# Designed miniproteins, single chains, continued (2): the designs that were tried, part 70

Each design is a single chain, and the fold is of that chain. pLDDT is the mean over its residues in the fold that is shown.

## One batch from the design tools (miniprotein)

Design m6418
Fold by ESMFold2-Fast:
Structure m6418 (fold): chain A 99 residues (1-99)
Amino acid sequence: SMAEKAREKAIQHLEKALEYAEKAGKSSKDEAEYYRMAVAAELGEAITAARQVSKELGDKMSKRALEAITYLSKSLEEPKKGAEEARKIIEESLKLVKE
């Protein structure tokens, strides 16, 4: 179905966001900024796909994406901790989409 294809796209973008969040935590400051931007872009695509599944899933995904981006932004003071918290939020978001 169209909803199943949208769910697969949301999963694909969340998995890419997860990979970039992990790299952000392990990278130099300049490289980490690139990966933070990559996470935000992939989360945006995941929200768009989730909204095609349902409004409820899209709203939940949007809220979780904002939390993840906020942790990555706060990681200017503690980069590894912010990236780890964002990673956990993205992993929980993957579980919600796979339901």
Scores: mean pLDDT 82

Design m6419
Fold by ESMFold2-Fast:
Structure m6419 (fold): chain A 61 residues (1-61)
Amino acid sequence: SELDDEIDEALALIYRGIANTLKSKEDQIEALKKALDILRRSTHPNEELIKQIEEEIKKLE
């Protein structure tokens, strides 16, 4: 449902925020990948947000 997609997007943003508090690149990447997995399971994925997080991961690798 649309509400479930909104909750998933909010949860993904929480994981992205957690990644920004972590000091190791490995832990940051793991948190960002968790955010991506949550966004990708949505019925209507936020493609722009997915791109932004993918770019963040690529910069950390």
Scores: mean pLDDT 82

Design m6420
Fold by ESMFold2-Fast:
Structure m6420 (fold): chain A 71 residues (1-71)
Amino acid sequence: MIKQITEQALQQIENSKTDEQIQKVLDQALQQLDDYADELARQGTLDGFDYMEIWISKEILRKKAEEKLAS
């Protein structure tokens, strides 16, 4: 589920102590969301709501990572 990927990644970013760890978690989470979207598209089950939820989740993750990296 999109929400589970996002929540797990947010927790991992919060628990990351180095810029390298934050960047790796972000990159992995964004890739997992893209892979999930691609799989739903192949199955013919990706709707506009799923696409928007993935988009919003990516923005939330990027914002959280930027805030941590700026600290």
Scores: mean pLDDT 82

Design m6421
Fold by ESMFold2-Fast:
Structure m6421 (fold): chain A 80 residues (1-80)
Amino acid sequence: MLGVRIEPPRAKAGDTITITNTGDEPVRVRVEDPDGNLVYDATLAPGESVEVEVKRPGTYRVTAESADGRLEGEIPVEPA
């Protein structure tokens, strides 16, 4: 079952967000900055977490993809 948790749900420029695979299968996580530049791309094992720094203000996009499907989310990042 595909599952992903992103904390915090909003951030300030220079903060770190934590992305956790809460499912039971490998998930490919991709994070894009507000200009569409890829800032993170890796596969997380079940129960694995990664910390990603959000350096720029704007809306970051998070995509999580597995054999069971795809999830998309947005993280608003405020100026520091």
Scores: mean pLDDT 82

Design m6422
Fold by ESMFold2-Fast:
Structure m6422 (fold): chain A 62 residues (1-62)
Amino acid sequence: SNEEAFEITKKIWEEIENLSPEEKKALIQRVKEELNLPDDTPDILIIANYINRKLLEELKKK
């Protein structure tokens, strides 16, 4: 449901927000490499791709 999607998304956002600046940079670099995103991809789009991927994985579960 949309409510479940919001709860999952919020949880992922909270986890990212609790990372230190150094941890966030490391996550961004790792995600960029894993998803083969261009070097000039803005950090916000890299984070959005990461969140979207995790959300889609959860939504595939019953």
Scores: mean pLDDT 79

Design m6423
Fold by ESMFold2-Fast:
Order: C-alpha cells, then sequence, then structure tokens
Structure m6423 (fold): chain A 71 residues (1-71)
C-alpha cells in the first residue's frame, strides 16, 4: 500500500516538473516576441494537460494515504 502511494506521489512530482518546464519554455518564447504565438498556445495546452494529470495523481495518492491511516 505504501509503495503505491509513493509511486503515485512520484508520478505527480514528475508531471509537476514537466509542467514547470513547459511554463519556463512559454516564458522564454514570450521574451523572443509575438511571432511565437502559435507555439506558446501549443505549450499552454500541454501545460493544462500536465496540470490536470498531476491533480488526478495527487488525488489518487491522497486516497491511498487515507486508507493507510485507517489501517
Amino acid sequence: MEEKAKELEKQAEDYKAQRDATLARMNSLADEGDDKGPEIKALWDEYQALAAKRKELETKANEVRKEIEKS
């Protein structure tokens, strides 16, 4: 049970790192100028998908943690 919670937490952290890297890339492209609009939009969609995945995994990890605490 603990191992499953740890795996989900690690996956959530990996998605957080990817989300943060995507945000940094968006900021870099914004600094390069308005010609990067379509690329920034694509990265924004990726950022939202990564954020949603992280939240899903965090919710699952919390559910597993609550089951451990009740045991």
Scores: mean pLDDT 79

Design m6424
Fold by ESMFold2-Fast:
Structure m6424 (fold): chain A 97 residues (1-97)
Amino acid sequence: MSEEAQELKAAIEEAMKLDPNASVSLDGDTLTITFSDTPAGAAAKQVVVDTASRLPALNVTVSGNTVTISIADNEYAKSVKDDLLAAMKEAAETYGG
């Protein structure tokens, strides 16, 4: 697994420990995480946003308690896309509901 995929996976795992009521869904190459409207949810959201926003392979959009992560359209992102999709799919399968 690429370093970017490992960092994304670790951030999601940490966030889900902080907010176990958060839900994760995957549609194609777009991961959506909805956090609870609680202080724990706000902290969990910040963990994901801080990590994903610094990764050049990812695009991050925040709308209220929802974080949308997509794979960027650049050469580096293309090189790690399969690893990122695998990490996103694992997160959706583990925390999806």
Scores: mean pLDDT 83

Design m6425
Fold by ESMFold2-Fast:
Structure m6425 (fold): chain A 66 residues (1-66)
Amino acid sequence: MFEEIFKALKERRDENGKISRAEARAILREHGFSDEEADAIIAAAQEGDTVNAFRLAALVRAALAA
């Protein structure tokens, strides 16, 4: 599961390693995260109006390990 999420984040990120909140939410929801879980992870990885894909990936890995 993490490898699939990580691949999706890498494919959808821009050249600066950023992904939109909507795209990040869709990826997490597709892989079994609830709206509440996805929103919490996204908020922790958020930089202004975008999401840092590397920070998001690290938080997803931590959530799956718990």
Scores: mean pLDDT 80

Design m6426
Fold by ESMFold2-Fast:
Structure m6426 (fold): chain A 54 residues (1-54)
Amino acid sequence: MAAARAARQGRVVKTFIENNYDYKKTAEALGLSQKTVRELIREYEREKGVQVIP
């Protein structure tokens, strides 16, 4: 489960950056809710110690 979660977080972050930090487009591209996209990005920032959102 941890590996699958990490892969999903990375894909969400990459898609988010590619869509110019647009939650709606990222959610539509991945079949997720905007809330889920935001939660996964925040979890990624917390776990990796990086800032994705400008």
Scores: mean pLDDT 75

Design m6427
Fold by ESMFold2-Fast:
Structure m6427 (fold): chain A 95 residues (1-95)
Amino acid sequence: EEEKLLKMAKKIYENLTKESLLATADLMIAALRALDTPEARELAERLERAKRELEEDPSEENIERLRELIREAARFLYEETKDLIFKILEKALEL
């Protein structure tokens, strides 16, 4: 009975983790497509593929793959946004 409850708890946790990752991936894909650079396009395509794989098979491997790509996309978006802001300020010659 305890083993059955643990299996149920794990499935609930995995489902919550899946939905959260899918929603986050959608936001990241939208942001990357808005940037429309070759690197952003490649990351968006990789995220779309990993998202599809997770939707078809909610395995721990597919969860971790999407999680890693979300981390990569977040780092990329941060650096691109930071560089863009810096370039705008540089053009103003106020840095």
Scores: mean pLDDT 76

Design m6428
Fold by ESMFold2-Fast:
Structure m6428 (fold): chain A 63 residues (1-63)
Amino acid sequence: SDEERERAFRHFDTDGDGYLSREEAERLGILPRGATRLDRAQFDALLAAHPEAARMALASIGE
């Protein structure tokens, strides 16, 4: 759901700057070539394209 994706994004956005870091995006396997960070819209689109990454991200906030 959109709420779950928002919670996942906020969980990985440790700086509160509205971006997922390169390191976190690489860990999830969703960093596009040439990208240094992901905003919320890019994060949502990439999770929709990568079901395993979506599962990993949601599992990280499910505890």
Scores: mean pLDDT 75

Design m6429
Fold by ESMFold2-Fast:
Structure m6429 (fold): chain A 73 residues (1-73)
Amino acid sequence: TSPRAQLATQIVSLLTKEGDKPLSASEIAEALGVSQSSVSAALDDLEAAGVVERERDGKRTLYRLAKEPVEPG
């Protein structure tokens, strides 16, 4: 398994454990003890796969688990 894919799995587990709380790349990097650049690369892969979504938080960008698309009834 690639280092990026392994880190992506750890990020998803962290976001799940936080109870759907959005986290910045810096917060994820600090929580997992890895570099922010590694986290950013893994988050980019997860976002491209539709697993996580970027959210604006004023000065910072936050990431959360992507919600399944639900069309209005």
Scores: mean pLDDT 74

Design m6430
Fold by ESMFold2-Fast:
Structure m6430 (fold): chain A 90 residues (1-90)
Amino acid sequence: KAEEGGEEAMEGGRKAAKAAGKSGPKGATSFSAAGMSAAGAWASGTFFKSAEGAAIDAEAAAKAAERSGEEGKKGAEEARKGAEKAREAA
């Protein structure tokens, strides 16, 4: 269902933000970008029940996290999996 897909996209976005934060000074900048995208995914999934919106925001978080290095890339993979799940639930 759309709510469940949105929750998974939001969770993926949160993991991407955490991974970006672990990358140190460059991770701090990427963490801010990923955190904002994760917040967007949470808002879309929770308030608007929009699995599509949550998926878009989760992918933005993944892209930001990838720039923060290897731990960010692992978080990005989880955000992308959440986005895919959200789209299938939509």
Scores: mean pLDDT 63

Design m6431
Fold by ESMFold2-Fast:
Structure m6431 (fold): chain A 99 residues (1-99)
Amino acid sequence: MEEIDLEAQAALAEIILSLLKKYPNEKFRLTEAHVEAIEAAVKAGDREVASETLRLIVDQLEKGKVEASPEVIRRLAEIARELGDTETAERFEKILKEM
């Protein structure tokens, strides 16, 4: 198994969080790479950063300011449940049900 630089990937989750806060009016497309960055933050122990990022993502998805594939949204819901953030997970699952 290849060792991935989890610290570098966790830094990407913080960058995503910063971009969502700084550019709330720009339409942003979430990709699998963004999901991988958030998963890396969880693995690195940066659970608070991962949780805050997921909450901002779901808020922006509900407002139609961020776009994502059903697969990306499903993976984000799974990460939210893994973090114990049931409210955020249910919000992602509701978006999926309406797609």
Scores: mean pLDDT 72

Design m6432
Fold by ESMFold2-Fast:
Structure m6432 (fold): chain A 74 residues (1-74)
Amino acid sequence: SQAEQEEQFRRQQLRANADTLDAQRDSIAESWARVGSEGTVIVSLADEETVVTSPESVRDALTRLARELREAAA
């Protein structure tokens, strides 16, 4: 059905987004370090609050988000 095709497309998009996050994790963290130099950022990821204070914490947050996207796509 169309609804089944839309759900499969959504799952495919979630997996593609997770793959993009994994591939770009370091560059995103480095980009954030340049922008976020002025302090702590708190972001919500899949109903969880994540504190972002360093490039390492950005990498951890992106790794968690990629995992959540893959789990949602299963």
Scores: mean pLDDT 70

Design m6433
Fold by ESMFold2-Fast:
Structure m6433 (fold): chain A 95 residues (1-95)
Amino acid sequence: SSSSIVSTISSYRGNMSSGVNTGRGIINNMRSNPNTNITSSRNTIGTIVGTIGNMRSTIHRIGNSPPSFVRSTIRSRSRTIHTNMGNIMSTVSSM
């Protein structure tokens, strides 16, 4: 139903915002406490990267109707987060 679709889209929006905020928190925590819980942080970052990838796939499935600027913004944000998390994972792997 239309209400179900709206609810699903709202949930994805919330999950995307939550994922971004969680990723930012992990990055800030790693900058503040680089020597603590490296393995746990790496696993969490991997999970978040996977979640972002899954959200991109879900948005692509829904994305036949959203405006191109929404797709562009999501793609840009996902790339930035993915790159930052990749850099952190590479740094953690080197440690």
Scores: mean pLDDT 59

Design m6434
Fold by ESMFold2-Fast:
Structure m6434 (fold): chain A 57 residues (1-57)
Amino acid sequence: MVERARRAGEENAKVEKETFGVSDEQAEKIVEFAERSVRLHAEEPGVGAGGTYKTAA
């Protein structure tokens, strides 16, 4: 299910670019963080809560 997390991260990165004009480098960090976060939580039967993540600004 890492595939879905990557897509969500990519969509979020697109919105950030369109809304705030973040750089491609920052957009990639958002996608990478989303993928890594889901991989960590995929090992546990967790609730799919949209947790507050620290954005590397």
Scores: mean pLDDT 63

Design m6435
Fold by ESMFold2-Fast:
Structure m6435 (fold): chain A 82 residues (1-82)
Amino acid sequence: MSSRLSSLGNDLGTAIGNGDNSSAVSYAQSMSQVASQDSSPIGQQLSRLSQQLAQAIQQGDMSTAQSLMTQISRVLGDFLKS
């Protein structure tokens, strides 16, 4: 599971950095789905943040999307490095 989340995190970051909103939404939804399969509190938090990120991108709320991406990066980094 950690390797799949790491790959999705990299793909999501690249898509957002390139302004590829369609791919970013797809990767955020995939990350939410994978993270929701982990019953840990961190997995549940990552799933919720990824869902909120996908919604923010779809609404064009880039300020909220940027804030959520920062939170996802911190949570994902903690999850993968611990």
Scores: mean pLDDT 78

Design m6436
Fold by ESMFold2-Fast:
Structure m6436 (fold): chain A 85 residues (1-85)
Amino acid sequence: MLEKIKEIFLKISEKHPIKVVANVFKKAAENLADPEATLKEALQIIYDDSPLAFESQVEYLIELLSDNPDLVDIIQKIKEELEKV
């Protein structure tokens, strides 16, 4: 994991209102986990457990990761996959 992405994930973990999602980002940063897998897990949890927050959380993550276009593309693909189910 790139240091900048780790810092963003730690920031998300400290301030995220959904504690389960905060813990996903915290563990990912601590374990240097794959950012794509982390984003997929977090967005799946939000979609299943907090669907009213899903759209705003997608926008929030895209804004935070805007300097990483590959991760922004992954977030968009995850959103499309979840909305098809």
Scores: mean pLDDT 78

Design m6437
Fold by ESMFold2-Fast:
Structure m6437 (fold): chain A 69 residues (1-69)
Amino acid sequence: MSDEELEKELLRLLAELLARMAAAGIRLPDGTMSADEFLALAREVAARLGPEAAALVDRMEALQRQLRE
């Protein structure tokens, strides 16, 4: 995968997580949010959604790490 495709993949995973959060009745605040803040929020939500969601967050972080490296 190219770096740009990795970024698109991250956004797709984030969108999936957001959809699950919304289905659980959780809304994201409007405005600007850092990647770290978003991952922290997602991890908190994942703990309520289940281990699969936690694994999803871990996957997103791994992809972001690869982009930085």
Scores: mean pLDDT 72

Design m6438
Fold by ESMFold2-Fast:
Parts: C-alpha cells; structure tokens; sequence
Structure m6438 (fold): chain A 103 residues (1-103)
C-alpha cells in the first residue's frame, strides 16, 4: 500500500539520519529526527505509543549498531509487550518491524 511504502521510506531516512547524528554526537539533531519521525508516523495512523517505541528501537539500532540477532530479539520483545497491553499491530506496524529485520 502507499502508506506502507511511505512508512518504510520514513524508517530508512530516520535510520540513516540517526546513524549520522550519533556519529557526529549531535544530540539536538537526534532529538529533532526522533520527534519528526514520531509525528510523521502519527500522520500515517500509527498510534503515538507504537510510533515512540519504533523510534526508540531505531535509535538503539543506530546508536549501538545492533546485530541482526539483537534486532530480532528486541522486535520480538516489543511485539509481545504491545500484544500484552492490548495494542494490535497494524499492517503498517508489521511492515516497519519486518523492514528493520532486513537492514
């Protein structure tokens, strides 16, 4: 769907921008990128809590240079926590998490 394609594009751009910002130790850029990313996901219909948790995950991937296995483990934990709280993942949410497993 166009919304899924846009969400994946936003994730890719945010991850690249965060990697650069962490490399440059630019804390103000990190905050701005995070806030812009959350706002853009919310425009696509992603609930704010889900958007913030995805933002935290991509920040951790960029900051800590997580391995594929570490990303998979964190994504599995995130999915279980959201399900436990009665938050059902949308097709957009699933597409974002699947993309993060492939990067």
Amino acid sequence: SPEIEKAISLVKEALERLQKAYENRDLEAIRQIRDEFVAELKKLGVPEEVARRIAALIEQIARDKLTPQQRKDLINVLKKELEKRGIKLTPIDEAILNYLLSV
Scores: mean pLDDT 87

Design m6439
Fold by ESMFold2-Fast:
Structure m6439 (fold): chain A 84 residues (1-84)
Amino acid sequence: MEKTYVFDDGSTAVVYPDGTVVITAPSPVLALMAAYVLSQQPGLKSLEVDLEKATVTAKFDNQEDALAAVERLAKELGLSYTEV
């Protein structure tokens, strides 16, 4: 089951059962900040940034690792989030 989160900066994160995370940010700068924090997470398999779409796609081994990475992202950037 996928999990969707909305951040107080206007970013969204979708976490898929296979460990894929897709973050859509309001700006390319915010997408790059998210990408940097995700690049520091243990278990990261791949990271792709689309600056034109302001999206970041990260892959982890499983959904649990991906959810932990999203929680860490929110903490490191000082953002609040809610599940929708």
Scores: mean pLDDT 85

Design m6440
Fold by ESMFold2-Fast:
Structure m6440 (fold): chain A 89 residues (1-89)
Amino acid sequence: SAEEAIEIAREIAKAILEQLKELKVSPEEAAKKLEEGLTSLEVEQELIDEIKEAILKEDEEKFIELLAEVYLRLSDHPDFKEALKELEK
């Protein structure tokens, strides 16, 4: 269902945020790495710029919402389906 897809996307976004915290990456480094990854997935630059701003401002709630939106838009992408398989383990 759409509600389940949204929840999965939010859990993926939260997992990425927790991984960034665990690695103790700077907001600037995190923004750069996510821009590189999202660009490779052909995410639109406007959305990438919003996510980068949320990271630089350390706005965790906005970061999770924006990244979840990206994953919902990529729900049919092979890389997204592979990420879902990893989370089900």
Scores: mean pLDDT 72

Design m6441
Fold by ESMFold2-Fast:
Structure m6441 (fold): chain A 96 residues (1-96)
Amino acid sequence: SLERLRQAVDELVAALNEAIKKLPESERFEGEVYASLAVMIAALGLRMAEKGLLTPEQVDRLAETIREAAKLVKENKTVESIKEAVDRLTQALSEA
């Protein structure tokens, strides 16, 4: 559902913000760059869904991928986990 997708995006943003706060100062700028990329990709997916460019099944699959990416970032709070989130989100959009 579109509501589940919006909730997943909000969860991702919250997880990224918490991860950035926990990064060493030396890694914070890199983390912020990749976090911004993750948010932009997720927002693009949400916009595609809002415009009716995705099937209901594609919307639910994207929501699940975003939620899994948010969980990965929340559990690890590393630059590598943020980069992994970007990779997973990029793949999910390319498969839509």
Scores: mean pLDDT 89

Design m6442
Fold by ESMFold2-Fast:
Structure m6442 (fold): chain A 95 residues (1-95)
Amino acid sequence: GAAEAVAEAERALEEAERALEAGDLERAAEHAEEALEHAEKALKEGDYEGAKRIAERVLELARKILEKAGDDKDLILRAIALALRAIGLIFEADK
């Protein structure tokens, strides 16, 4: 259900934030992507507010990953894709 999806997203966000603090940008991106997938499930289950909150946190993580990516083209593209998906989910949740 939506509550389980939000809980899984929150765990993935915590793991992404820990990876980012440790300087593991690829792992941070992986966990942020996992959080967004769970947020998309929460939205489909009717938790618009929960999905939006998670997506806003994913967008902030994508921004931080992008700032730290340097010249890593694959990581830059991954962070941009993650940000665009998060923005799309925020817009869908507001409808």
Scores: mean pLDDT 88

Design m6443
Fold by ESMFold2-Fast:
Structure m6443 (fold): chain A 80 residues (1-80)
Amino acid sequence: MGPIGKLAYELAKKAAEASGGVDAPVTPVSLYNITSAGAFALTLAGLDPDEAMRKAYEAASQAKTNGEAAENVAKLADEV
């Protein structure tokens, strides 16, 4: 995992932990928090904030658990 993916994962994982834990199912609140954390990392990497939020949401919303959502956002960040 590259520096951008690592940053996205660390921020998204902290959001997941604060929102019920990495093994917990995705909720509207955890999805928002993980998406926002991932989008912030993508924006720091040079993406437009609206595009970052959209892409992070698309990646996170496909997950069933908060940990999977964080990993999906991290994989997306490494592919940009």
Scores: mean pLDDT 82

Design m6444
Fold by ESMFold2-Fast:
Structure m6444 (fold): chain A 73 residues (1-73)
Amino acid sequence: MVEEVAKRLQELADRAENPEAAEILRKTAEMVKQLTDKEEIVKLLNYAAEKTRALGDEKAFEEIERLRKEVES
């Protein structure tokens, strides 16, 4: 689970047009690898979603929201 979440965040970072959004996504991917608590992972994904949306990356926001729902299932 955590490895898959980190990989999908890394893929989003590689596709990000905004360098600041890419850095947030890469940092989030590395942080997720250190987490074992599902609730902490969800909080981190919420943070990344809010930040990428604020930077105008609506596609990254949508994909992070889907990923968060998968983690919550």
Scores: mean pLDDT 80

Design m6445
Fold by ESMFold2-Fast:
Structure m6445 (fold): chain A 100 residues (1-100)
Amino acid sequence: SSALQNTQNAVQHLQQAVDYLQKAAEAAAKGDFDSALKYLDQAMQHLSQASGSGVSSDKAWRYIDQAYAALLAGDGKKAAEYAQKAADELQSTIDAINSV
């Protein structure tokens, strides 16, 4: 069904967003702020595509905003913490969808 196809497309984009958020957290923890920003941007693009396919997460967007703010402030530890929280939130969403 079109609804199932939309859900599968959303899950694929959420999985990509999780992968990029994990990479952003690792880069931020290492002080590689340029790579962390690039990975956050890629995660946001995939999360936007998931929203276009019918699955959104206000909590994940909020955590990404906090990670971005922390990177701009030069706080790699805080940025890694928020990027990881965003990844965990999206993984919980994926797991909930896959349990139905």
Scores: mean pLDDT 89

Design m6446
Fold by ESMFold2-Fast:
Structure m6446 (fold): chain A 88 residues (1-88)
Amino acid sequence: SSSAAQARAAQQARIQAQLDKLKAAGDQAGIQQLLQQQQVNRKVAEALRIIGEMVDRILALRKAGTLTPEIVEELAREANERAMEALK
């Protein structure tokens, strides 16, 4: 979790540096485009997190010997619904 926080802080620092460069250049269109891309990137990251949790659960159930095709289908359906909601 600290490694994930460090990665997020590094990504935020990179985005801030890009934003500062665009501000120095007076590029208002570039600023708007960067902020819109950040919004899309946040939604995609949340959707990927939901899919990752589904994969982790499938792997855990497989290791426990309790995985069935019905459980895979149910977990995939739930993850797809939540990921699609996150992308709105």
Scores: mean pLDDT 84

Design m6447
Fold by ESMFold2-Fast:
Structure m6447 (fold): chain A 87 residues (1-87)
Amino acid sequence: GTVRYLVKVKLTRDLNREELEALIKALKAVPGVKSVEPKEPIPELVKKGEEIFFIVEVEDDEEVVEKLKETVESIPGVELLSIFKLP
């Protein structure tokens, strides 16, 4: 089965749409990740200090969640604030 997580990140610098789409592609590349959807449409520019929410559907495997966390933490310009399992 799959489970969904709400992933909350904070921007440590301004990021444009191309950079945010590259972040989404990196998350989608994690084995066991089925989908990554921003909670709101991505604007042309997101300012430093803004928070972005992603709904990530993954295979029900703790290793996938750990790899997802490591992937977010490896991306420059974003800080992982939280990962919450959705009901």
Scores: mean pLDDT 85

Design m6448
Fold by ESMFold2-Fast:
Structure m6448 (fold): chain A 71 residues (1-71)
Amino acid sequence: MKVKVKVTAGTKEDAETAAGLAEIIAETLGNEVEVETELGEENSREQIDEALKKAAEAIKEGKDAEVKTKK
């Protein structure tokens, strides 16, 4: 399975948190993950968590996942 996670975060700390969570998901499920983080939008950790849930669902179905936190 392949996972590509794109997360937009308003702070560097939130972006780093999102990247870490995506890596944990990939390691747990034995998949490769590409993580892209962008600064410039305000996002809470809750919004990042929602995006990661969508990625996890795609992984369970054995398909590529590309998740955006906004738009």
Scores: mean pLDDT 59

Design m6449
Fold by ESMFold2-Fast:
Structure m6449 (fold): chain A 80 residues (1-80)
Amino acid sequence: GKKEFEAEILRGMLLLSIGVGEVVGDYEFGAETAVKIAEQMLTLLTGKEKENLQEAIDKARQLMKQGKYKEAADILVENL
């Protein structure tokens, strides 16, 4: 339905943001943008998928506080 289509668009945008960050060497931009998109995806998800993505976002934010932007991006991708 519409929510599934919107979630797939956001998923594509999240992956693109990480890819752009890697290409331009701005891993902080890639991770920050990916987290914001993942938070928008939470509004479209329910149940276990929403819980799993929330945990991934929380873990990614902790990694970002440590300057581990590439590891943060990897955690988000693994939980999409």
Scores: mean pLDDT 86

Design m6450
Fold by ESMFold2-Fast:
Structure m6450 (fold): chain A 74 residues (1-74)
Amino acid sequence: SLKKGGKYALLFKIKDKYLALLVEGEKIVGAISGSTEEEVAAEAKKLGYEVAAKGEASDASEAIKKAKEILSQL
């Protein structure tokens, strides 16, 4: 579940790729990209960031914008 002040990942589908934005509290602290949702989610979980929400974006900049909008609503 999405949790304010926690460690989690926000997973975005960007055309043919997947991007997980790694979040600690209210800040994006890293990113993981890959070819499949399962691969990216597994890598994020290995680092202690469980996928809390999923979305779609046209590019990485839009994914970051959407992530910031999600964080602002927590």
Scores: mean pLDDT 81

Design m6451
Fold by ESMFold2-Fast:
Structure m6451 (fold): chain A 70 residues (1-70)
Amino acid sequence: GKAEAYILAAVTSQALGNWEEAREWREKAVELGAPELSDEELERMGRVLRGQYSDEQLQKLLEEAKKKAE
């Protein structure tokens, strides 16, 4: 759903090193009823994505998550 798309955007933004954007997407997900992810959980999830995807692939994932959130 939309909350899941915001969580994906938050995790992907963190994986790209953009903590400010990651926190903004996390706040939007929480407003939609998603559980609040700690900074440590965002970092852990971001590391998983970083291990699987290149920077270019992560940027495409972020764009897809943004489209799904709208």
Scores: mean pLDDT 83

Design m6452
Fold by ESMFold2-Fast:
Structure m6452 (fold): chain A 81 residues (1-81)
Amino acid sequence: MEANLVSELVTAIRNKDLEAVRELLRKLGFPEDVIERVIELVKQGDFVGALELVLEALRELGASPEAIRAAEIAIESERKK
């Protein structure tokens, strides 16, 4: 399920697991230029920025409402830290 992939992606981003982030973004159908931009934000520790870019790309790809909701919840969780 796409929502499960997004949840795994959130965990990988928080752990700065760049290899897992690349793999999960490719499975979600993200273009390579967007993947590299997400990786740079994760390297910088900008988890909110990385998740906001993921949310934008999911919307452009027409991802499921459940996947979009999972990304939105993750962004709100990170903003409260």
Scores: mean pLDDT 83

